# Designed miniproteins, single chains, continued (4): the designs that were tried, part 41

Each design is a single chain, and the fold is of that chain. pLDDT is the mean over its residues in the fold that is shown.

## One batch from the design tools (miniprotein)

Design m13396
Fold by ESMFold2-Fast:
Structure m13396 (fold): chain A 92 residues (1-92)
Amino acid sequence: EREKVVKEALEAKKNNDIDGVVEAISRAIQLLPEEKKEEAIEKWEEMVLAALNLDKEKAEEYARELAEIIGDERILEPILFLVDYLIEKAKE
């Protein structure tokens, strides 16, 4: 299940499919044990907030922490792609 979701995230990033990236990351979080799921949601929220405030360094730090919680480093690239997208949107 996790392997499928990680591959879906990577494919969505390759195709510049932001909705696909969000869906895949959300599914990766839903596959976590309850304790880690809550932690991952918190990091996701902090990452999004930092990106919308144009704090790229902090958003990338939370993205790395989120990837670590998910437990597959390959998901970091799709998450960082989402961070870049959110920063661009925050710029108007």
Scores: mean pLDDT 85

Design m13397
Fold by ESMFold2-Fast:
Structure m13397 (fold): chain A 83 residues (1-83)
Amino acid sequence: SENFKKILEEGKKGIEEANREELVDALLTLRSYKAKSPEEAKKVIEEIEELLKKGIKDEELKEIVKKELEEWLKLLKQEIEKL
């Protein structure tokens, strides 16, 4: 995704400048990376839809995306260290 690539390249700055659609796309991408089955991938979609239905604010969504990005980068580093 171009939105995810922008956030990945710009880090926290990319997240701060992202609109709601870009934040949702980034969160879907980051959480889907952790999904190990189609059932887990469906759960990721459902959990994000529930956050949106509850009227989560953009600032709260930015904090979630920042945390997920940091966790994803740590997982990538661990996988590289195993090679």
Scores: mean pLDDT 77

Design m13398
Fold by ESMFold2-Fast:
Structure m13398 (fold): chain A 71 residues (1-71)
Amino acid sequence: ALEFDLAPYGLTGDSVVPDAFIQAFTAYLVQAGLLDQAQADALEQRARAEELTVAAFFDLVRATVGARAEP
């Protein structure tokens, strides 16, 4: 599963996603082979620029991973 535990970060779905979390999670997705580095960089840039909530960030991640898995 693509479930990432939010408890170590003290986050809820309504919290604005911290830069450290964005960087760690996108690195995780690249290491897991779910995204390439360019896709991870694009997600990181969008999340930072839009100041996405955790829930919105995960929705964007799921959409990007789904598109990559079934091109």
Scores: mean pLDDT 70

Design m13399
Fold by ESMFold2-Fast:
Structure m13399 (fold): chain A 72 residues (1-72)
Amino acid sequence: AALQVEAYLKGDPLTRTAPVAPQPDGTGLALISFPSGAALVGEVDLASRTFTKFVVQDAAPGTEYTFEVVPA
């Protein structure tokens, strides 16, 4: 089944979603850009539907955020 990432940063008026792009190794990549210039870059294990790693780029110090892997 197709997967997506949902992400919320405090101060963004919307929850953002992006598709998980499958890779041949059984992982997938997701990128979510926020209006603030912050971005989530994540790698997801497709079998377990969990993040293997993620990084939030260019978020202000103390920014609150939530991320979830969900069915698309």
Scores: mean pLDDT 78

Design m13400
Fold by ESMFold2-Fast:
Structure m13400 (fold): chain A 90 residues (1-90)
Amino acid sequence: STLTEAQVAALEAELPAIEAEIKALSDEEKREKIREATDTIIELLDDSSAEARVKRARASMIIVAARDAGLTEEVEEALERIKKKVEELK
């Protein structure tokens, strides 16, 4: 129930473009991207499909890129929201 080698390679290939896109956005647009990525992860938490795993991984990459671009506080809030939802699914 992990990502395939091909899926990991495809996501790694997307990473520089995601980082560049996020870095180029305004702080307001970065906050919107964090919100959208957080909502995607939460929506797909109980979906065990390979497609859902890829979408969650890509959304996680967006959140990390936003943190690295300086939105540390907003990312910490998003991560706490995700943790709370994960705990509710136990």
Scores: mean pLDDT 83

Design m13401
Fold by ESMFold2-Fast:
Structure m13401 (fold): chain A 96 residues (1-96)
Amino acid sequence: SEEKALEIVRKSAEKTKEEIQELIEKGDFRRAEIVAESFLGLVRMMYWVMKKSGELSPEFKAKLVEILEEVKKFLEEQKMSQHVIDDVEAFAEEVA
């Protein structure tokens, strides 16, 4: 269901933020970027599978964009590389 997918994405986003924070604290910026890109890839794959299974509601798309925008803001606050931030923005635009 759409609500279950959003719950999974939200939980994944929170764990991803936590992992990125820990990696940055340890000075491992490269692994932090890999974690961010891996999160984006998994969410994109889930979105693709759902989109192929049926029409997605405007409400689902709006909520997913909201989660992606929150992740983007977090990455900007962490001073992540622009290419990672741009990848999140591009996917948010694809969903919208």
Scores: mean pLDDT 87

Design m13402
Fold by ESMFold2-Fast:
Structure m13402 (fold): chain A 89 residues (1-89)
Amino acid sequence: ERELYEKAVNYDVAARILVASIPLAEKEGVAEETAQGAVDSARKAADLYVQSGRPEEAAESLRRVADLLEKHGYTEQAAELRRYADEVA
């Protein structure tokens, strides 16, 4: 479904923007909230990808965000998204 896929892409982009903003969020004292926002957006994107018939894209999206989170030291959040990727693939 086009509408679900478009929503999935929007949440996926939002998750990646949030992770990219973590260094700035650290200066403002909201890095943990920003990282959690990225996790929440990535999970929502994955759910919508699965609903649109694209579980492989869901898994790829989750792993991409997880890799970015781990790069910024959010290892537990990255592990959570990787486990979710394994469940949806």
Scores: mean pLDDT 86

Design m13403
Fold by ESMFold2-Fast:
Structure m13403 (fold): chain A 85 residues (1-85)
Amino acid sequence: GFELSEAEIEALKPPLEKLLEEVRKELEKLEEEELKEKLKESEAKLAAFLAKLDADTVDAADIAEGVRANIIGTEAKKLLAELEK
């Protein structure tokens, strides 16, 4: 089936952990409620995906969800950069 090997899981974990830390730092600085809600949702999805990686239970659907959460997090950061020029 479409599943990750242990080596692939180990390779994905560090960059996702770094992204989660960055999302959490941005959440502390955000004053706009709409962006906060989007970023909090992204943070929750990233944390859940990382928990699945630790338990070796990630599958194709979980990978797609993780990618979605990553995109949402980076989109929120880009929007903030544009607004705060």
Scores: mean pLDDT 62

Design m13404
Fold by ESMFold2-Fast:
Structure m13404 (fold): chain A 80 residues (1-80)
Amino acid sequence: LDQLQEAIESGDEDAVKELAFKLIEQASALEDDDEKFKILDDVEDLVGKAFEAGKITKDVELDITSEIGVEVLKVAVEKI
């Protein structure tokens, strides 16, 4: 999360997207759904706040939140 925050502060949208996707991938590999959702929530909160602060574009926010949504759906399907 610290690296994602630094990328947001630097205005490097490519780094923000890459680091967010890496965090989402790391979360998806976790066995514990509670820990998985905590990381996904933390990433979503950071990018949401970054968008509201004008530090990233809506397109970058949507790309990241869409990937989070896919991971959430995968967990829901796996429990069925």
Scores: mean pLDDT 76

Design m13405
Fold by ESMFold2-Fast:
Structure m13405 (fold): chain A 75 residues (1-75)
Amino acid sequence: MDQQRRQVQQLIQQMDDIVRQMQTSSRGNRQSLYNQFMSIRDQAMDLMNQLDSDTQQEMRQRIGQVYSRMIQVMT
């Protein structure tokens, strides 16, 4: 349980790092970073399904916040 929660938190951290890279990257590089972000998001969502419902809600909200920031950078 604690290990899976930690893994999801690490993936969310990686998503935040990618969003930061997107902000300073060229248009071509942003497409590659977007694909990497979506891959990590999918991994986080899959791992999240193994957590209890309360932790799942918390992590979904954090992922949603990072995703919204990513969309703002892409538009």
Scores: mean pLDDT 82

Design m13406
Fold by ESMFold2-Fast:
Structure m13406 (fold): chain A 80 residues (1-80)
Amino acid sequence: SLLGDLADAAAATPSGKLNVEQLAAAIKEIAERKYGAIVDDQDALRFAQQIFDEAKSLGLVEPDGTLTAEALRELARIKE
């Protein structure tokens, strides 16, 4: 799943979390590599903001405005 792949991307960072711009970059990479889809920067940022907005509604965003790997896995569990 995209959210599972994004959780793996977060876990691969030294901090274990992604801000909205890092999430957008991860969306672009995963879309191209796993789904064969080329996503421009604006569309990737829009998708990242949508994920953040959904996570905020569920109380999953950290006080510093980031999403942890655990939060992305929880979002995947709720949405899938």
Scores: mean pLDDT 84

Design m13407
Fold by ESMFold2-Fast:
Structure m13407 (fold): chain A 108 residues (1-108)
Amino acid sequence: SKSEKILQILEEFVDEMTEVYQENLASMTPEGEIVMGTMVTLAAMFLVNLKKEVEKGKISSEELKNMAINFLDKLKKYIESNKDKIPEDVRKKLLEIIDKSKSKLENI
């Protein structure tokens, strides 16, 4: 279903965000670790919440897609607001992951 494709894209998104966090944890400042850890936690919690909404069977695939896109836009703004706390190369990778995931969602 379209809802299954949306959830798969978000699972891949959370995995990619977590990988970037884990790979860069040792090189981050304490402030950067908090910013990155917060993003990964929010992304994982959002996925759990979205799965619960799909299980209730009351949400349309269009509503699910819009919720996912809006969440990715909020994460992008959070990264941009904290750009000074995240190394530029890491920030670029995170933004590329967000933009790629958003593009995949828009094509459903």
Scores: mean pLDDT 89

Design m13408
Fold by ESMFold2-Fast:
Structure m13408 (fold): chain A 71 residues (1-71)
Amino acid sequence: MDEAVEEVVEEVKPVIQKLVDEGASLEKVAREASELIRRMGEQRGLSPVAIRQAILRAHYYAGKLEVEKRR
C-alpha cells in the first residue's frame, strides 16, 4: 500500500514542478495535483485513505518547491 502511494506521488512530482516553475499559485498547484492523484489512484485501485495520503504528500512537496523558488 505505501509503495503504491509513493509511486503515485513520484509520478505527480514532475507535474507539480512544472506548474511551480510556470509561476502557478500554490492553490492551483494543490488543486491540479489533487485531481491527478485521485484519477491515478482510482485507476490503480487505491483506497480512499491511500488517495488522501498521496494528496497530503503531494501538497507538502508543492509547498516545499514554492518556498525554495522564492529564495
Scores: mean pLDDT 80

Design m13409
Fold by ESMFold2-Fast:
Structure m13409 (fold): chain A 60 residues (1-60)
Amino acid sequence: MKVSAEEAAAGGAAITKAGGASPAAVRAWHQLAMREALESGLSREEAERAGRDGAKAGGG
């Protein structure tokens, strides 16, 4: 299935947020969202952006 970088980031962030919103959780959001985006076939640049956007959305 094709997903957008934003959808991948949102999914990863939502899962990680269930475990907490600490600084460690923010790092996990970035890593998880990036991994999910890469697994979805997105480029590394898109995955990095998705990670940052996911972490930012969860923290904001």
Scores: mean pLDDT 64

Design m13410
Fold by ESMFold2-Fast:
Structure m13410 (fold): chain A 86 residues (1-86)
Amino acid sequence: SDALKKELAEKLAEVIREEGKLLVEQRKDLGEKGKEVLLKKFEELAEQYRKQGIAAKSPQEILQLSIKAVEPIKKALEEAKKVQEE
């Protein structure tokens, strides 16, 4: 179902953006620069995964994309922390 694939892709992007906002709120150790970097990275990841999800051949591929998003999310958190420490 193309409608289901689109819905799942949009939901994946929404989850990534909302998780990013929540993590920024919880990271009171991050200054303005670190928070801006983190929010931008989550926005970029959300858009990338939305586009990949829309192009996916099945809902199962979108589930695989959500699992694969874990590593880029971890990297974005590490990059934001590094910016704050410098």
Scores: mean pLDDT 75

Design m13411
Fold by ESMFold2-Fast:
Structure m13411 (fold): chain A 96 residues (1-96)
Amino acid sequence: ERKEVLLNLIDELLEEGYLSENEAELLKTIIEIVNGPTEELIKKLRELAKKLGLDEEKLLELVLNKDWEGLAEMFEKAGLKVLAKILKGIAEVEKE
């Protein structure tokens, strides 16, 4: 249920133009991996990292460790400001 709510929010942000298609797909892939990592999802994550100019190994490490604050910092440094804000929001919820 929480996963479905997050996936719907990502689709809304994509439709409103706040996220690119690659950014929306990256965030959906991250959410899928943290709920159930598979080799196919990890391969997809690496491919999206290449498209967005992100460090594949560091991104995978942060995702598998559920390091939401580290992911937010990585996305800010890459200029993915909206993604960084979403990840900061997730990090704050996970602290409570």
Scores: mean pLDDT 81

Design m13412
Fold by ESMFold2-Fast:
Structure m13412 (fold): chain A 99 residues (1-99)
Amino acid sequence: MREELIKKSVEIVRKAIEEAKKDPSKRPEILLEALDEVIELLAKAEEEVPESDIMTRASLAMAIMGIHTLKPAVEKQSLSGEELLELVEKLLRESLEEK
């Protein structure tokens, strides 16, 4: 589950970076839509977790919050595509792999 979520999230962002290279004027919009898609993927995974599994639910909630913190930097275009991809992977690994 965790590795598949990380892999799918990273692939969503990677595809958005490649799409943004074709139309740089839409880069912030394309990358923000990709982050929203990642958030939706994580939220759907949380819905499948039993209420008794507090630790996994907390890990997914932290991952969602982490992705939200990247949005202002994307809107301001303060991150390169490569930096954004590395931050997304790092945030997801730290949130989902810590137990």
Scores: mean pLDDT 81

Design m13413
Fold by ESMFold2-Fast:
Parts: sequence; C-alpha cells; structure tokens
Structure m13413 (fold): chain A 86 residues (1-86)
Amino acid sequence: SPKEEADEIIDRIARLLTEGKDLAEAVLEVYSRIHGKEVDLEKLTPEEIQKLVEDIINYLKSLYGGEITPEDIDKRVLEKIRELLE
C-alpha cells in the first residue's frame, strides 16, 4: 500500500542515519531509488540538497494522501531511529 511504501522510505532514512550516514547521503540514496537516477553528492550545493529533501517530502505526502507535514516526517524518522538504537 502507499502507506507501507512511505513507512519503508522513512525506515530506510532512519537506518542509514543509524549506520553513520549523513542526512545528505541518506536523502540522496532515497532520492536515487525513488527517481531511478544517480546523484553525485560532491557536486551538489546545500540549496540543491534542500531541494531533494523537499522532493522526498512531497513524494511521502503523496503516499500518505497529502495529510503529512515536514514536521511529521521528521518526527517519524526520529521515532524510527530511537527504535533502531540497540
């Protein structure tokens, strides 16, 4: 279901962060999977990285039916990070 796909994306971001990836690296990996294209982190400005974050948030909003805010996404990622910490 779309909700399960969105939850999987959030879980992937949280797992990448717990494995020591930077937020930018985690966002780029998820973006590449969603859009099926490679992105070179070293060639991106902070503004371009923020644009990719917005694109992922908009995709997640579409999967949740548009009811989710960026703050809700941040909260869900933090909750999954807490769950993954052993």
Scores: mean pLDDT 75

Design m13414
Fold by ESMFold2-Fast:
Structure m13414 (fold): chain A 60 residues (1-60)
Amino acid sequence: SEEERLEANAEAITDGIVDVERRYLENQGVPQEEIDARLAELRAGTYEVVRAILEWLKEK
């Protein structure tokens, strides 16, 4: 469905953003426990924003 496609795309984009940030934090020497906590928060917030952007683009 359209909704399933939008959700899948939002998840894929969110995964990409989270992966980039994870690599950045690892390179900065942030402890794994802190990385896990920060990425969990980032994932939730990023997914909501990305989903909103994709819904907005669908209106075009």
Scores: mean pLDDT 85

Design m13415
Fold by ESMFold2-Fast:
Structure m13415 (fold): chain A 78 residues (1-78)
Amino acid sequence: SLEKLIEKIKEEIKKTIEELKKRGLKVPEKVVVFIAESEDGPRYQVVFTDSEEYEEAYAKAREAAAKSKRYYEYEFYF
């Protein structure tokens, strides 16, 4: 289900953030996730706000998701 996919994505992101914190590396303040319905099942893209490509990556991810019949945008703060 979509809800289970969201929980899985959130846990994977959380583990990545925890690893970064434990290693004293830079942690993004916000992570944006786009989930889009497709004929092959749901597809998702994760955009980290601390990336040098943030604005371009966000625009591309949003445009790709918007081409789907239904899409969702989630923001996670760390």
Scores: mean pLDDT 78

Design m13416
Fold by ESMFold2-Fast:
Structure m13416 (fold): chain A 64 residues (1-64)
Amino acid sequence: SLEDELRALAERLGVSPETVRRLARLALEDPDAFNREAVRLVTERGIRVTREDWEALVRVGRRL
C-alpha cells in the first residue's frame, strides 16, 4: 500500500513520513527544489538520498 511504502521510505531514510511526503512531491513536481533539499539532507543531517530512493519517491509522488 501507499502508506506501507511511505513508512518503509521514512524508516530507510531516517526521516518522518511527513518529510517523505514533502520529498516525494518535490521529486515529482520541482526537481530543482528536490536537489537543493537533497543537498541539505546530506550536509545538515548526513542523510544520502540514492538514485533508487529518488525513483521510489517519484513513484510515491505520482500516487499522492
Scores: mean pLDDT 83

Design m13417
Fold by ESMFold2-Fast:
Structure m13417 (fold): chain A 66 residues (1-66)
Amino acid sequence: SAMNEELLALDKELARLMAEAEAEKRLGEKPESIELEIVDGTKIRTTATTSKGKVEVEYPLRPLPA
């Protein structure tokens, strides 16, 4: 449904912001790129790449209402 698509888009945006914050926290710089992937429909895996290395963060997807 359109509502579930909007909720997924919000979860992706939240995961992206969390990955950016973790890269700044762990490596002290903003990421040059952030890659998102949905794994098994249960989680969002984010990979933030900086000049100092990569930070991987996983965000669990909440069950969508039926």
Scores: mean pLDDT 78

Design m13418
Fold by ESMFold2-Fast:
Structure m13418 (fold): chain A 114 residues (1-114)
Amino acid sequence: MVRVVESGGGEYPEGSTVEIVGRVSGGSSPARAVAAGLDTDDGKASVASPGGGVGKFGDRMTVSSEGNEARLTITDLKAEDTGLVSFVVAVGGATRSGGMGLVGGEGARVTVVA
């Protein structure tokens, strides 16, 4: 079974940078980040891909992957960014036929303290 576990959640000061890491297990390496999302507690969603941020975060939100890890960096955190970060990764062995599949994690909470 392929699993993604996010780490790096917690409380961060406003204006700081957060790095959330999604570690992939149970699939073939390397894992490739497809997207990362932030669902804010105020009901706004933002998504980034390795090609750049989409929506609210623009250039503040970057996604990369290396080996069995996907990484999301958000710079210049704002109190309104408080919410749940989750990854979607492409992993070999994630389908019944052993092909590439998309796997999401349960997410990590980021709380921004003003």
Scores: mean pLDDT 69

Design m13419
Fold by ESMFold2-Fast:
Structure m13419 (fold): chain A 100 residues (1-100)
Amino acid sequence: SKEQVADKIIEGLRQLAAETADPEVKAIIEEAIKEIEKIKKENKDAPIEELFIKFGKVLQETTKKIVDLLRSKGKEEEAEEVKKKLNEIGTDAEELVEKS
């Protein structure tokens, strides 16, 4: 369902934020959660596939911001780990879209 897709992404992002030591990375993740919640609220009548495209864009932009930030701090290994975790969140959500 549409709610399950949004909630799965929000759950994954909240877990990532809780595991994150960098407060700037945490802030970027918290803004992503707010944007996913806003998209969910404003697009309740949209098809699940269109909603997922919007969520995918948020995850892609969030990944870029975090990777760029961590790389700027010389934290390349942390950047790759966060990128992997964000990709896994997107993949898990996509599986729910395909089963809906």
Scores: mean pLDDT 84

Design m13420
Fold by ESMFold2-Fast:
Structure m13420 (fold): chain A 67 residues (1-67)
Amino acid sequence: MKLSPEEAAELGRLLHRASQGDEAAAERARKMLIDAGVSEEEAERVVRAALQGDGRVAEAVIHRLML
């Protein structure tokens, strides 16, 4: 349910790429969030925020999953 530092770094990179319009990175980030125990609804919300350029939502979720 919690991300390792390596998984958190990968998720951060994927969400950053999603913010640049990489839809494949967005889909991979969504799956990684769900595998980490995030609900499908929350994962979709985080991915949509990243695609809109809101990196702060991504940072908050990654921080929560590392705790």
Scores: mean pLDDT 77

Design m13421
Fold by ESMFold2-Fast:
Structure m13421 (fold): chain A 64 residues (1-64)
Amino acid sequence: LPAKLAEEKGMTAGLRMGVYLAMSDVYGEKSGEAGLKALEEALANGDRLGKAVSKAFEAAKKTA
């Protein structure tokens, strides 16, 4: 958990915005919102950045 917490704190608002815009452009606005929500939940659960982004894209695809 301590190592994961340090990694999570490295995420910037710009990165979160970039992920949202990319998913909205490809899958639509609702998919972008679903992906951003999944990203935030994964990070809150201690998932690493790569895993959190993967979960975000899966949520966006499912919503599309």
Scores: mean pLDDT 68

Design m13422
Fold by ESMFold2-Fast:
Structure m13422 (fold): chain A 99 residues (1-99)
Amino acid sequence: SEKKRREGFMEVASAGMYLVGAAAIGTGTVSYLESHSKELAEEAKKKAEEYIKKIAELVDEAVRALEEGDVEKAREYAEKAKELYEEMKKWADEKIKEA
């Protein structure tokens, strides 16, 4: 139905916001570490790219679920994207503290 498609769109939009946030956190963390420790910055860049890739894959899965009309599956993938984003935030805080 129209309502189901609209609800699913909002789930994907939410997941997309976490992807944008992950890219911002990754860039900020690497930039901060480059001014303090180049070795930590290189390790952080690789880990940030891994987080961003995994979140992007979850967003893609949410889009596929919407194309099939599976709003519950889209919500599941959006929630996993949020959880991974929160994990990335904790990782970034710890890496900044190591500098």
Scores: mean pLDDT 84

Design m13423
Fold by ESMFold2-Fast:
Structure m13423 (fold): chain A 99 residues (1-99)
Amino acid sequence: SLESVFESLDKDFEELAEYFMSRPVSANPGRQAADLLALGMYAKVKGEEGLKKLLEFLERHAELHPDDAETWELMGKVYKKLGDEEKAAEYYAKAKEAA
């Protein structure tokens, strides 16, 4: 059923979540981009829940690579979509400082 497919996808994204959070950020930029793309698609499908899960990965990535302006910018965009304009502004400022 379609529900079983979504449950399987949720499990796969949860595993990606745990994998990303439990290890140092990959030195392979293509792998990092693929993981973020997959999580971005998940966020679009799951709405607020997916956006919050995406934030957890971006937070981890930003802590390990604070010089990666793109990560801070993406966090700002996610907070803006969640309606938190104050946090969005804070992360946009961090992105500008990292650039």
Scores: mean pLDDT 67

Design m13424
Fold by ESMFold2-Fast:
Structure m13424 (fold): chain A 55 residues (1-55)
Amino acid sequence: VPSPDERLALFLAELQRLDAERRLRERRSTMSVEESNAEFKRLRAEAARIVEQRL
């Protein structure tokens, strides 16, 4: 059972990893700032779901 602190740390790590992957994808395709911002918000939700699965 992960502690709240462990959960937060894992969430941030997942978010950082997903964001890095998104940036690599962005370099291949040009996106507007609005689209990039929306994508980042989706990644945050995804990271949260991944962490929830481990609880």
Scores: mean pLDDT 72

Design m13425
Fold by ESMFold2-Fast:
Structure m13425 (fold): chain A 96 residues (1-96)
Amino acid sequence: SEVIALLKEAEEALRAGDVEKAKALLEEAIDLLSKEDSKVARDVRSLVLLALNLLEEGHVEAAIVAVQAAIEILENPEKRDEIIEETMKKVLELLK
């Protein structure tokens, strides 16, 4: 629940244009996720790291998509593979 709260706050910060606040929240989420060694935690960490890399390159909308996917996997872990596949397709389309 703490990770979900951080990711939702990061999404709101990105939508408000506060990229630096979003980065800090995403880094805090990574720290919390790094205390767990599960497939879900690993996949969510990868999506949060992807969002941070996208933000460094100025791809804010693609970063939001990655953060939303991380939240959705935490709320619906049974849909993990579907969420990752759809998210990667959306991110690639936004990078055109």
Scores: mean pLDDT 87

Design m13426
Fold by ESMFold2-Fast:
Structure m13426 (fold): chain A 57 residues (1-57)
Amino acid sequence: PPMTEEGRERTRSVLRAEIRELAEERGKRLEELTDEDIREIAKELGVSPALVREALA
């Protein structure tokens, strides 16, 4: 089923906060995350790498 506009906004906000914490653990800025970092972060958060990339946009 399609995500609502509000659901997408909440998902991006929550994921972005979690990604920032995991990026700081790696000593990296969000813009410095590689595809490899994104895959590992997605695995730790239990989401798809596509959602992680979406949250970073």
Scores: mean pLDDT 74

Design m13427
Fold by ESMFold2-Fast:
Structure m13427 (fold): chain A 86 residues (1-86)
Amino acid sequence: GPPVDPEEVRRGLEGLRETIAEIKARVDAGDTSHETAVLLTAAQVGALALRIEAEMVPDPKERQELLAEVDRLTAEIREIGARLDA
């Protein structure tokens, strides 16, 4: 496949962080709407795509750092999902 640019993955992670921050703000405000659930689903799909891309980064150190960030954000998404289901 084409070479995966670690900067592209970093930009994707930044976008995912912004989406997570918006979902968290909505949930903290008591918003349990369908729109908030759609954003959470989009964040889950985005995290999966970024994990696949990060695993294809050629440099082992950069790959490990990017995968660690994906795992951290995936955990945040899971915690928000649990709060929404409560």
Scores: mean pLDDT 87

Design m13428
Fold by ESMFold2-Fast:
Structure m13428 (fold): chain A 62 residues (1-62)
Amino acid sequence: SEKLEAIAKKLEDRAASLPGVTAASATVTKDNVEVRVEGKLSDAQKLELVRATNEALKAAQE
């Protein structure tokens, strides 16, 4: 739980720093982290956030 919450905060901070983002939040579910972003994002930025989330979740399984 603590590992996922730390990852969620890190992903939220990263998403909020992206150009064109007006709001960002990351929420821990039972076995996952969901990142929500609002604003004008490119498809490349969306794909990068998905990739970062998947990598962070894989690391949390240690």
Scores: mean pLDDT 75

Design m13429
Fold by ESMFold2-Fast:
Structure m13429 (fold): chain A 71 residues (1-71)
Amino acid sequence: SISSAAAVNTIVAKIAAAGLTLTAIANAIAAVLASYNVDPAVATTVTNTLLKALAEGASIAAIKAAILAAL
């Protein structure tokens, strides 16, 4: 939904504000998904699930660690 997309975008902005830039987040996610040759629809679902975890109580640090560990 539009509201879910807005929430995800807000969370990504909060992660960027915490020191991990949007470019770094995008590059990290893209690199991981490309390395696994993941279908774009599945890649979007995985990314949204990870960001939603932050919205539902996961810390910014945990999300940053998960993205970086997946690199």
Scores: mean pLDDT 54

Design m13430
Fold by ESMFold2-Fast:
Structure m13430 (fold): chain A 74 residues (1-74)
Amino acid sequence: SELRLGVEVARRLVEEGDAEGAVRALRYMVEKYPELPEEIKELVRQAEAALREGDREGALEYAEQAVRLAEKYV
């Protein structure tokens, strides 16, 4: 499924330490699949906020949590 592929891409970006790429992929995913749980959307917003403050490690931590939750819905 398209959602499963999106989650897999976000997972790989998190594993590569690409905070900007992971957050961008997750943002695209929650916009394309608005039916995803609010917890995932909140984690993506927190990851985006961390990136705006220059906290790459924090952004990756929130992105990792969002990916783990999203994997339960694919």
Scores: mean pLDDT 89

